Designed miniproteins, single chains, continued (2). Designs and how they scored, part 31

Each design is a single chain, and the fold is of that chain. pLDDT is the mean over its residues in the fold that is shown.

## One batch from the design tools (miniprotein)

Design m5062
Fold by ESMFold2-Fast:
Structure m5062 (fold): chain A 94 residues (1-94)
Amino acid sequence: GERAEAAARDIELAAKALAESTDPTVLTGAAIRAIGGLQELRLLLRDPAQREAAVEAARRGLEAVKKGYEEAKSEESKKLLGLLGEALEALLEE
């Protein structure tokens, strides 16, 4: 649904910003966006009506995070993207 699509977009935009920026303000904003997307996906995965869309959104987010990790400009960005990827993989195992 629209909520799963919005959560996927938040994670995709966060992953891109984390990979491309070394600006602490941009990285902080991206991390907050990623946390928001993760929390929304976790909520949607618990709703039977939204679960399938949330799984697809989480998989899209994970692909964006994996791409961002390979392209990341800094060690700090790689750590943040690694943690985001682990969180998304954990959600998909629930």
Scores: mean pLDDT 86

Design m5063
Fold by ESMFold2-Fast:
Structure m5063 (fold): chain A 84 residues (1-84)
Amino acid sequence: GADAERALELANEGIRLVEEKKEPTEGARLGREGVRLALRALEDPSAVLEAVGAALAGIGAATQAYIEGKKRGDKEAVELAGEA
């Protein structure tokens, strides 16, 4: 559904921001928002597998943001990534 598709889009952009542009705070925000939308998509039983995939992608983005944030001493990125 639309929420799961948007969640995956946000998660993929979050990973790109951390890995390619080294913006862990913004990557963490997008990863967290992706997980939030994926969890909302789980309310539709027909979208469960798509929503789970999007949630895992969002967690991946947050994990990369956490690692990069720790390397940079970016406390905001670490805190936001921890919320996902």
Scores: mean pLDDT 76

Design m5064
Fold by ESMFold2-Fast:
Structure m5064 (fold): chain A 63 residues (1-63)
Amino acid sequence: SMKEEFRRRLLRAIGEVLRAIGDVLDAELEIERNPSPEGRRRLEEAREELRRAVEELRKLNAE
């Protein structure tokens, strides 16, 4: 049903946000243990992915 399809999309979007949060935390911990330009770039990439995931969740929640 449409309600079940929407629920699946919502749960997937939530899962993507949770995963992105984990990736940001992992990248921050890596920089704290071993600072590097590569680590900094990975953190910026992870933050951008989180920002996009949150925006997609916001769009879906507006439906």
Scores: mean pLDDT 85

Design m5065
Fold by ESMFold2-Fast:
Structure m5065 (fold): chain A 88 residues (1-88)
Amino acid sequence: RRALLEEARRLLDRAIAAAEAGDVEAAVEHLRRMAELFREMGDDETAAVLERQAETLEENPDDRFTVEIALSFAAMALTIAELELERS
């Protein structure tokens, strides 16, 4: 599980970097890959959050504020999942 969370963190970093570079399509791809990793871990709730953020980016690629908010929600969801692992 820890190795999958480390991969998810790398994907989030790539998503943020892609969005900052104006490549919202790449950011969407990275968020969807994160959602797949959370489904593999049995965390369907976090996967659903990440899918919703990816949809938000696809619907609003030219809205920088909406893109930043969606990535912030994705970052928060990952941080919560990492904290849950630390407690276990």
Scores: mean pLDDT 83

Design m5066
Fold by ESMFold2-Fast:
Structure m5066 (fold): chain A 75 residues (1-75)
Amino acid sequence: SRMEQLEKDIENSQKVAAEYQELLKKNPDLTAVAKALLKKADEAEKKGDYDTATMYRVVAQSALDKAKAAGEDIG
């Protein structure tokens, strides 16, 4: 069912958003947050969870864009 897939996508998005908020509390800068999210994306992809990996990469890119705007060295 498309509705069951949408519910799973919402749950995965909520988990990724919650992890992003926790990383923001624990990390000194947005570049460190983005690197942690990219590591989680790679781990999800290795497990075959491409949807969750994509969500992590989207949030990581947003963090990198904000880091760059804040004058952080994103490497």
Scores: mean pLDDT 79

Design m5067
Fold by ESMFold2-Fast:
Structure m5067 (fold): chain A 84 residues (1-84)
Amino acid sequence: MSPEEKEAIEVIGKLLGEFANAKQQVKDDPLSGLRKLEDIVNKFIKTAEELKKKLSPSAQSLIQQMDKLVDYVKREFEKIKNSL
């Protein structure tokens, strides 16, 4: 595994954790939690695109998983926003 692949996995993992924590915060404080969640979603999207630019074509499986996670985060955010 390349250093770029290790960085991508570590950074995306941290952002998923932050996203999960922000989702929990929405239940306790909807306004502050929703703002924090939106910030994390935007950061996730931007960071994933920057990390993908550093990855080689041999990392196609990782790139596909990152795209799927970006879609997941976007859809989950819309569901939470619409539930408030």
Scores: mean pLDDT 83

Design m5068
Fold by ESMFold2-Fast:
Structure m5068 (fold): chain A 99 residues (1-99)
Amino acid sequence: MEERRRFAAGVAQAAELAKKLLDSGDYETAASLFRAIARMLREGATPLSPEVRDRLVELAEQAAKAAESGNKEETKKLIDEMVDVAARAAGVPREELPR
């Protein structure tokens, strides 16, 4: 549970950074951040079930593509879905995650 909570907090922090990058028009850096998240999920040790990990990888890859296409609203929607999936996997309300 604690490892999953720390992971969810990390996803929430990355999400907040990505939203700030999108708001500043830095879509390239936001896309790179999402690709780094997907890579870490595939290659790194995670406290997540394979199903949850694969879903987060899919969402991160979709967010990277949306950011690369300049679709700010779709990218933000995908970021919110990633945070919700991570929070659910950790068993914590989204409101308890850092921003």
Scores: mean pLDDT 78

Design m5069
Fold by ESMFold2-Fast:
Order: structure tokens, then C-alpha cells, then sequence
Structure m5069 (fold): chain A 65 residues (1-65)
């Protein structure tokens, strides 16, 4: 799960610098697509982000396919 751990870290760094949650969602979706992640890996990333960001994460994670 090195890929999952790295993407969670990168997404958190993006969240700190992003001007909107939409920008973070777009970044995450693009990275997931580029890395050809499995559904299980995508779920692991979503769960880790929810733990790190709490309710703020729900605003953009629910918009991911």
C-alpha cells in the first residue's frame, strides 16, 4: 500500500494549498486515474482521508466516482 500512503500524503499537501475542495477532488481523481488504482485501493485512500480531514473530506469525497 505504498501507493495508497503516497497518494494520501500528496492529497493532504494539496488540501493545504488548494483554494477549494473541488480543486482537491479534481487532483485526487486525476491521480487515481493516472495510477490505475483498484477499487480497493481507492476505498483505502478515501477512508484514510476521512480519518485525517474529518467532515471536511465528505464535501469532496462524495463527488468521486
Amino acid sequence: SQTVENLVKETLEKYDTASSTTEVAEYLQKKMDDLELSEEEKQQIVEQLKKELGPEAESFLDDLP
Scores: mean pLDDT 75

Design m5070
Fold by ESMFold2-Fast:
Structure m5070 (fold): chain A 61 residues (1-61)
Amino acid sequence: MVKARILAAQALSELGITKVPEEIYQKTVEAADKALQESPDDNKKAIEAAKEALREELEKA
């Protein structure tokens, strides 16, 4: 969980996003956590999963 939150925050930073609703942030953390469960040492994969989830959530809004 802690690592997933850090990687989700990194994804937001890399996309230049400073503010998101908590609900959207939780979905990006969930995506990063799922990627880490499949590949625990692949931080890049987790960051990319978080970016994809963030993009999808913002497009729905």
Scores: mean pLDDT 78

Design m5071
Fold by ESMFold2-Fast:
Structure m5071 (fold): chain A 63 residues (1-63)
Amino acid sequence: EEEKIEKWLKDLYEVASTVEGEGTRKVRELAENYEPLTLTPEQARKAAEAIRKGFEEARKKVE
């Protein structure tokens, strides 16, 4: 399942990185607030951290 989560996160990050400004923020907030039924709380937190780091890297590139 870790591999499935990693692929999903990679796709999410790729989509989010193509949306600039408010769109990216909405996706990030939605992902953080959405309760994942198929993920354990620990996996969800790890996923959220990976997404946040991804967005931070994307911000540096745009800037």
Scores: mean pLDDT 59

Design m5072
Fold by ESMFold2-Fast:
Structure m5072 (fold): chain A 68 residues (1-68)
Amino acid sequence: SAMEELKAQMLAEIEALLREYAAETDPERKRAIEQRILQLVAEALALLPEDEADAFLAEVSRIAKAAA
């Protein structure tokens, strides 16, 4: 579905940013990446239906643990 494709695209972008964050050593660039991740999560939650929001947050948490 279009919603599944959108969710997958957003999760892929968040995963790439989380990996970039883990590898970054410059505090200023780390802060910029962090702000972008937070913005994307907020945008995703605003667009997703209530029943999809919990699943999205669980997947973001899973990716973050794997990237750390």
Scores: mean pLDDT 82

Design m5073
Fold by ESMFold2-Fast:
Structure m5073 (fold): chain A 63 residues (1-63)
Amino acid sequence: SLERVRRLQRVADLLAQGKTLEEIAKELGISVEEVQRDIDELMKALGLKSRDELVELLRGAAK
């Protein structure tokens, strides 16, 4: 759904800003477990195997 895509985009933006999982969960009004699932979905969509690689890619894209 478009709402799901918008949530993944917000998670990506907050990760690029260096926010913690707890801060992202609070900002979006969801659980830390849901943020973890969203991060796993982003990693899978981008073909990445680690969260560190995801954060580096997102920070590079936000440059």
Scores: mean pLDDT 81

Design m5074
Fold by ESMFold2-Fast:
Structure m5074 (fold): chain A 82 residues (1-82)
Amino acid sequence: NEKKAEELYEEGLKLYKDKKYRQAAKKFETAGDIYENELHDYEKASMAYFRASEAYRQIGDFEKAEELAKRGLELYKKAQEK
């Protein structure tokens, strides 16, 4: 769970630097899902979703990028309220 989310996030960062944006986006998206839904770590989930959004923008998937950016913002706000 937590270790798996961290490993996925790290893999995403490496893929992003290699300009493998589609693969990076999927890794960040999966890490964000684990942080949000299994760990309830909304700060780390928002970070992962923002990274996934950036990766989707790089491949021209603007719809998916916007969706994930909005989700990330929502979770960022949720993390600050408690």
Scores: mean pLDDT 87

Design m5075
Fold by ESMFold2-Fast:
Structure m5075 (fold): chain A 90 residues (1-90)
Amino acid sequence: SDADELEKAKQIKEEIETILNDWIKKILSIEDEEKKKEFAENALEKIDEMIAELKAELEKSKNPETKKVLEEGIELLENAKEKIKKILKE
């Protein structure tokens, strides 16, 4: 149902927010530059995978509320990607 689709999208967005906050905190806590880069590169790869998956779901969804939640999730992922890239550039 549309309600079940929306609930699932909201759960995915909340999980994304939690994961992104944890990854950014972890990247900032790593003092070793090589380990920081490896962790950040792995995080960026996972972010790109998540963006692709959410974009695919967005194209398939017909529910405007679900689309809005998925778009918000994509924006969170893209913003986190830019933050991680800036941390690596110092």
Scores: mean pLDDT 88

Design m5076
Fold by ESMFold2-Fast:
Structure m5076 (fold): chain A 84 residues (1-84)
Amino acid sequence: MKPLDPEKVLAAIDALAALPTEEQTVENIARRAGVSKGTARLVLEGTAHLYIEDEEKAKEIRERLLEVQTEIGIKEIEEGVEKL
């Protein structure tokens, strides 16, 4: 796979964090962040950092993915309690 743009990956991670759990789809992430569906999929899978050539940027992306995945896990538990 071609290397990913770190700034586009960070934008996709921010889009994922900003979306409600029910709207955290590849299509919604790609549209909100202005990135390809491939980039959005790798962000949703938590593997986007593996496709960054710059080790410093890959580390930054890995840490941000871990932070966002932790927040999503907490939000899923909260939303599961308050379902309409």
Scores: mean pLDDT 74

Design m5077
Fold by ESMFold2-Fast:
Structure m5077 (fold): chain A 128 residues (1-128)
Amino acid sequence: MNIIPYHPDIDEELLKKYLEALNKVFNTNYTLDPSLTETGNVKGYKIVFTDEKGLWLENNVIYIGSDKKTAFWVMDGLLLAERQPGFARLPASDVDPKDLTLEDTRLRGSSLDDPISQKLYEELKAVG
């Protein structure tokens, strides 16, 4: 499973640090593949998990804020910027994703309450 930047102008050094945090938490060897970078109308940057065939795994997404310093964990195909069904527990309707902290995302996402998501939150917080 590879982590791919969603935006071509992403800071590769910051993305490598987030990838190191993910590999530490999951005990994995995920690699960056810039050839699979996707562009979209989402504000900020999106790291997507793909399978060995480059198929997008919608269940796990990390957004990097437009400041390139904040990261947001999203599980179960929930998109912070697109106000998808299931965000009814986040006041994300009234907040620009760039103004969300890792702590706001951790406290508001049910998927962030599990021990692995908490460990990833603390490692990503140490990167910014």
Scores: mean pLDDT 45

Design m5078
Fold by ESMFold2-Fast:
Structure m5078 (fold): chain A 68 residues (1-68)
Amino acid sequence: ATVEEIVEEAKRLLEERGLDPENPWAKAQAIVEANRRLGGKADEETVREAGKKLGVPDYYIDQAVANL
């Protein structure tokens, strides 16, 4: 999956599940789940770039990957 595909899917997940789109943990969870929905083929760098596009620091992405 591309960075853009993950970002778009994460936005859909935030809306679909009624999660707070400004919460960094909610955004990080949506990004990790988006990659899984798209086949889980994006590497760690691609997932972090998707986080950057949504204003999520790498720390939240790394924690979401470890806990989801």
Scores: mean pLDDT 80

Design m5079
Fold by ESMFold2-Fast:
Structure m5079 (fold): chain A 111 residues (1-111)
Amino acid sequence: HMEEEMERLKNQAIKEAEDGVKKAEDYVKRARDLLEQVRANPAASPEDIALVAGHVARAEFELEKAKELLDKMKKSTPEEAIQYRNQIKKEVEEAEKHLKEAEDIASRALA
């Protein structure tokens, strides 16, 4: 029973991590879309474009890290999988933070 319970916990953690990675992919897409909007606006400064691009690059980095951790998680023990889930959640939250920073910069640049 304990081994079956541990495998269920691992499978649930993997599902949560996969959902998190999909959210981070959406955050990166939205950040990239914002960068294109800022680049297309003649009122946007080179500095604003560079700042948004920096946040896009950071969000992309966090997504790649989350994907790498997810691959490791799938090959791990149930105990390790829970630790990887928590780390993936942190990377997804960092990607969201960079999207929000990009949104704030874009809002000022596009106003």
Scores: mean pLDDT 89

Design m5080
Fold by ESMFold2-Fast:
Structure m5080 (fold): chain A 74 residues (1-74)
Amino acid sequence: SSLLEQARELLKEAEELLKKGTEKDILEAEILVGVAALVIGVLRALNHPDEEELEELEEEIRRLEKKIEELRAA
């Protein structure tokens, strides 16, 4: 769906921001990951039929959240 594509784009943008590594970029990435997580959570709650795509994006969200935590802890 178009919402899944928007979530994918947000996560790609977040990953690029984390590569830059400034405090502002990390904060912006965290916001984008949070928005993507909300979108995927809503789609899952509405029983969206593409379970495989939702699961892949949820895994990507967890990966980026962990990376943000690691960067803040460093």
Scores: mean pLDDT 84

Design m5081
Fold by ESMFold2-Fast:
Structure m5081 (fold): chain A 78 residues (1-78)
Amino acid sequence: MMSEEEIEELAEKAEPYLSEQDLKALQVLRDEGASDALLAGLLVEILRANNAPEELIKKLQEDPALATQVLDRLLSKL
């Protein structure tokens, strides 16, 4: 389990590469019953499309549970 501090740091690193519209789209998919695995995969794809650092993308891609926790943190800011 990642610390709250590490999750917040990753969320802050991801935030510049995600628009409010991207986050709202992910929130709508979650509300419609999309799985955590699907949402984590979509988060990674959006970050890659927006030229997020490869190190960040690899870290989230290798750990879908971490990607889900980072997404939860990002969505909590909406």
Scores: mean pLDDT 82

Design m5082
Fold by ESMFold2-Fast:
Structure m5082 (fold): chain A 61 residues (1-61)
Amino acid sequence: VSDDDLQKDIDDSLRLMSRSVLSLHPDPEKSQRGVEAFEEGLEEGLSVTEALRRAIEAMEE
């Protein structure tokens, strides 16, 4: 297994866990904004940590 394969598995797991946590927010509108901001951040090339920070900021608006 290459380092790239291991990194992909870690990133996939972290993404799934982060998305799950965001979806558990008691306000469904904030939850949706958080998930959308998180996925947009990842699509823009942000790290999972940076995308998660953006998601939290979007949820707090």
Scores: mean pLDDT 75

Design m5083
Fold by ESMFold2-Fast:
Structure m5083 (fold): chain A 89 residues (1-89)
Amino acid sequence: VEELLKQLLSKDVPLLEEVDKEAIEYFVENRLRLLSEEKRKELAELLKTLNEEERRHLLSSIQYVANNGLEPENPISYEEAFELLLELL
């Protein structure tokens, strides 16, 4: 899951600002790894089926969760962050 997301980010990274890339990479490395095994399998299956438009939408959703889900003033759980990610797809 983490490796698949990093590969997905690499393909679209030239379209993102450097700070956005760092925020998304932080989310992948520090938040996604804390998801349950079931949620990680669900995300992995989702990533395999996405077309180019859906991939861009997923990246935007990850960016949104990274910027808001990691906000110190309004912290959300890792499960809620994953659910928000799926809801934004």
Scores: mean pLDDT 54

Design m5084
Fold by ESMFold2-Fast:
Structure m5084 (fold): chain A 92 residues (1-92)
Amino acid sequence: SELKELADQTIASAIHAARLIKEKAKSEELKEIAEEVEREAEEAGKLKDPKEALKKVYEAAKRLYEATKKIDPELTPLAEKTYEIAKGVYET
């Protein structure tokens, strides 16, 4: 399924971004949020419906982007790229 492949790629992107932010973040609060987002993206990968998976990973990517922008703005580009990918796929 093309939609399933897009969902899996988007989930992988979100997990990667969350892991990078967790490693690079100076704030323990942002590290905890990144860990939660990583778990949410992994949970999205377990969903059978790729539309539900895309919605869940979009919500996770958005949360990571918003938290990074507020807590550690220098890391925003790492979260923003994944958020834009997830948003584009979800809104299509």
Scores: mean pLDDT 85

Design m5085
Fold by ESMFold2-Fast:
Structure m5085 (fold): chain A 88 residues (1-88)
Amino acid sequence: MKRVEELLKKYTEFADEYAKENGLEVDHELIRKAVEGYAELGVLEEFEEALEVTIEAYKTQSLEEAEEANKEALEKLKAALEAKGIKL
């Protein structure tokens, strides 16, 4: 599915950039499993929204504001999963 490939690329590129800035390594296999998992669970759209909010915040805001935006985005994604009866 083209959307999964686009999100995988977007997430991987963001993670690589963030890891380089913070001296971390990226597990690309874990990223792939996450994107595929969200697609299988039918929350790919919610995941895309969370990712876009996180990327924008890290590019345009302070680290503290970006961390808060990421936390809010992850809470919304978790709520969407729980609404579908999925508990992590």
Scores: mean pLDDT 74

Design m5086
Fold by ESMFold2-Fast:
Structure m5086 (fold): chain A 83 residues (1-83)
Amino acid sequence: SLAEEAARKAREVGRERGADEATTDAAEAIAVAKVLEEQAKKGVPGAEEQAKRLRQLADRIVKEKGADLEKAREIAEEALKEL
């Protein structure tokens, strides 16, 4: 699925940029959330709820594990451009 491709690509970009595990995990959650938000706009059932959960997960990773939010966003944006 496009969500699985976004997740895989975010992890690849995170590794290439030398991001720590927490920042890479946050980037994966943000990238997948963006894909699901676009699917929700097209009326895909459950996509809006899943996107909200992934946004909450990313927020928790930043707050609890000290992920770099700005770097995570940049990684997610780069990953999505390559889809």
Scores: mean pLDDT 89

Design m5087
Fold by ESMFold2-Fast:
Structure m5087 (fold): chain A 76 residues (1-76)
Amino acid sequence: MGDDYLYHRISHMLMSDFSRSKTYMDDAVRNGHTSVVHRSINDVMMRMIQSNYTDGVTRLRSLRDHFLNRQRQIDS
């Protein structure tokens, strides 16, 4: 239930307000919702690929790498 809400909100913010999405996702990762964050990024990135929006894909790839690096620091 909460994960579905976070997923939809993050996905919407990634398309409408990238700056706010980063802060919101940072908070979600701190609270243990890293899988939801990665799923949201991957799904939005897939839609951008389908729409041939290369700049958006590059931006989301960088954001994904950022959260993967943070997850590795937490798991270490």
Scores: mean pLDDT 76

Design m5088
Fold by ESMFold2-Fast:
Structure m5088 (fold): chain A 72 residues (1-72)
Amino acid sequence: MFLTLTELTDEQLQEVIAQTQKELETNPDPAVQQSAQFSLKAAQLALQNPDKKEEVEKKAQEELAAAKAAAA
C-alpha cells in the first residue's frame, strides 16, 4: 500500500510522467506502449486527483491486468 502511487510526491509523479512519455515516443512496441499509456494515465490522474489516488491506481491495475491477459 505505501509502495503505491500514494507514496509518490508530486515531483516523483511528474518524473514518472516524463519518463513514460519519452518511452512511448521512442519505443515502437505496441505492448510496451499500451503498458506505458496505462502508467501515464494513472500517474496523471493521481496528480490531478490526490483524494482518488487509490481508486485510480486500482482501476489502472485492473485495466493493465485485463489488457495483458487479452494480449497473451
Scores: mean pLDDT 68

Design m5089
Fold by ESMFold2-Fast:
Structure m5089 (fold): chain A 111 residues (1-111)
Amino acid sequence: MSEEEAVARVSLSLIRMFSLAEGLAERFAAWLAALSDEQQRELRRLVWKATGLEPEYIEEAKKFVRDLARKFGLSEEQIERAVELFLEMLEAAGKSIQAQMVLLSGLVPPL
C-alpha cells in the first residue's frame, strides 16, 4: 500500500463513519471538546496504541468505538459498521506514518 493509498483509505473511512447518522460529526466534535486535557490525551493514546495492530489494543479500541456509538444513539447495524470502518483505518494507519497522523488528527486534534 502506498502512502497516498493509506491516507485516502483513512480519509474515506472517516467520512463514511461520520456519515452513518445525521449530525454524528457535530455530536462527536461537541463530545470531544467537552473532554478534559487528560481525557483527550488518554483517547489519543488509545487510538495510537491500536495503530500498532496488537490484538489487545485493537480490541480495547473496538470496545471504545462500540460504547461511544451506543452513547450517540446509533443502531447495532450502524455500530458494527463504525467498528468495521475504524478497523480499516487502523490497518491503513499501521502501514503508513502519514495515514496514522491523518487518523489521529481526524479523531483527536492536538491540544
Scores: mean pLDDT 81

Design m5090
Fold by ESMFold2-Fast:
Structure m5090 (fold): chain A 63 residues (1-63)
Amino acid sequence: EVERYRELAEQYRRDAEGAEKTAEDNLAKTSPTAQTAGNIARVAAEVSRWLAERYEKKAEELE
């Protein structure tokens, strides 16, 4: 159980890093479409980081 929550936390951290890089790449572009895509990716990164933090805390509480 604890290991499962740690695995999920790590997975969401990887997802957040990927989304963060996508946001950075798109926001560096000047096109309106890229700016929109970058903002969407930024929100996705924030959500994934929040989930990673939640699952890591759950794992710590179950120890």
Scores: mean pLDDT 81

Design m5091
Fold by ESMFold2-Fast:
Order: C-alpha cells, then sequence, then structure tokens
Structure m5091 (fold): chain A 82 residues (1-82)
C-alpha cells in the first residue's frame, strides 16, 4: 500500500512542531514509513530547525520541508512528487 502522507502548513510553528514531535516520539513505531510534509510559509522562528530535528529524532518518519510554500502549493507539489 502507499505510504501515509500528511501535510502541515506552518508560519512560525516551531512550538507546534515541538509539541507534535513529543507526541510522535510516543508513537514512533506507528509512524515508520509515513511521510510528513511541512510547508513553511516563510517562518522567521526556528520552524525549519525544528522540522529537521523531528526527522532526525524519528528515522522511520520521512520529513519533507517545502520552503516558502502555502498549503495549496504543497498539496499540488505532493501530488506530483509522492
Amino acid sequence: SAPAVSIAALKNGAEYIREVGREALAHAEELRGAILVIADEGSTDRTVEEARALGEALPGLEVRLYPNTSLEEARARALAEL
């Protein structure tokens, strides 16, 4: 079956990624083979660094960062690439 794909569009969402990351670590086995797309809407906080850290903390989860991308653009890109 195809991998589970989730898309999150964030601007200055570093805290949100940290909170989601803590929950994801508790369910790391269920996330193996899943893909999380983070569409960064031009954040000025640590959103990009937190997204990379999440991918490193959960090697079974594929974290893809789409820079300067809206939710609508991320959906179109994910459809073409995934």
Scores: mean pLDDT 79

Design m5092
Fold by ESMFold2-Fast:
Structure m5092 (fold): chain A 62 residues (1-62)
Amino acid sequence: SEAARAGIAALGGTDDPEEALAAVAEYIRKTGVPAEVVGEAIGNAAGVDPAAVTAEIERALK
């Protein structure tokens, strides 16, 4: 969702949601942390739906 992408970008300190999502996807691939755990943390911190954040992360991992 647009709100989830904006929240991810804001927490990543960037104007580009795809750049922030790529960084999150790389982090998950490197560490093995589940996308749901990262999505919950970002969603709660950004004040957006954690499930929507998780869906955007899962899309970036494809």
Scores: mean pLDDT 81

Design m5093
Fold by ESMFold2-Fast:
Structure m5093 (fold): chain A 107 residues (1-107)
Amino acid sequence: ELEQAKRELLYGIDRIINAVKEALEKVKEGKFDEALKIARETLESLDYLIKKAEEANLPQEVIDHLKRAKEAVENAIKSLEEGRADDAMKYLEEAIKHLEEAKNILR
């Protein structure tokens, strides 16, 4: 149970990191609508992973990093809606940092 949840979470985090990196690329290209779509889909994936981590009673530090990544993606969405590319990029990079920290704890 715990090992399966850990594997699913690691896989899910990797997929989200790749999605956030794609959104960051779209922001750099001025493709804000595409970046927004990816960021919104990423929020749904993060909510799912947070729920799975909580149900599996994974370390609170992992759950905290996933929640901080979610907050960063929410802030990136707001920045994109306001046309603030530099702020959006900063928040997407912050989300990647928290996701990678969650992965390191799970290793």
Scores: mean pLDDT 89

Design m5094
Fold by ESMFold2-Fast:
Structure m5094 (fold): chain A 82 residues (1-82)
Amino acid sequence: GMKIEVKVGDAVAILDLETGKLTAKAGDVVIELDVDPSNPANVIGAALRAIGEELDAESAGDTDRRLAALAAKEAVFEVMKL
C-alpha cells in the first residue's frame, strides 16, 4: 500500500494512505491522527490538530512530543501536495 514516511530528528511519522492512519513516534510518545486524503476538510483538521500538539508540547517543554507533532504535521502537509 502507498505510505508517506517523515523523519524529524529521532521522530518518525508514518501515514498509511489506504487506512488513513497516521502514527508519529518519538521516544515513548505516540501521536495518532486520522487523515482522509479524499476529504480536504479532514486533512486541514488533521494539520490543525498536529499544530496544536506541537504548540502544547513547546509550552510544556516536551521535546519528544514536539518532534512527534512536527513529523505528523509534515506528513499531513505531504498529503496536501498530492
Scores: mean pLDDT 85

Design m5095
Fold by ESMFold2-Fast:
Structure m5095 (fold): chain A 88 residues (1-88)
Amino acid sequence: MEKRIEELTREGVEELLKLAEADPNPENAAALRALAEKALAALESEKPTKEQLLAAIQLGANMAKKRNDEETLAVLEEKGEELEKELE
């Protein structure tokens, strides 16, 4: 599951960056890029922050939904819920 989650998160980052490039609103585009950068930082950092991990989980879950990967989606939703509770 780890490799699958990483692949989906990277695809989510790529999709989000494409959406940012196509967005005519520069403020929205900047927000999308910031979210993508947080998710990438979670994948590349040895010690990612909880906020970065949450961003990665969010993008991975979005891609799992798009691909009808219900098993991976369930895992990511559970991890995201646990992490959100820690952030309160």
Scores: mean pLDDT 80

Design m5096
Fold by ESMFold2-Fast:
Structure m5096 (fold): chain A 77 residues (1-77)
Amino acid sequence: SAREAIQEIVSKLPDTITKEEAAKALRELVERLGLTPEQAYGLSKGILEAMQKKKSDTITKEEFVEAAIKGLEEGLK
């Protein structure tokens, strides 16, 4: 599932994920899941919104997973 793929990729990251690490993980997810431009945009937006809400340049693994899932769900019809 998408959640499992996200969790597997995130498992390789530290507990606190920087913007750089989040961007790399996002690119790997787009390639691994074969995401459309619309889905990739949704994923990016979800992660960016999570960082903005926290007012931080970092997010946790859990926040990344939940933001990515939310972004993908909003990109699906």
Scores: mean pLDDT 75

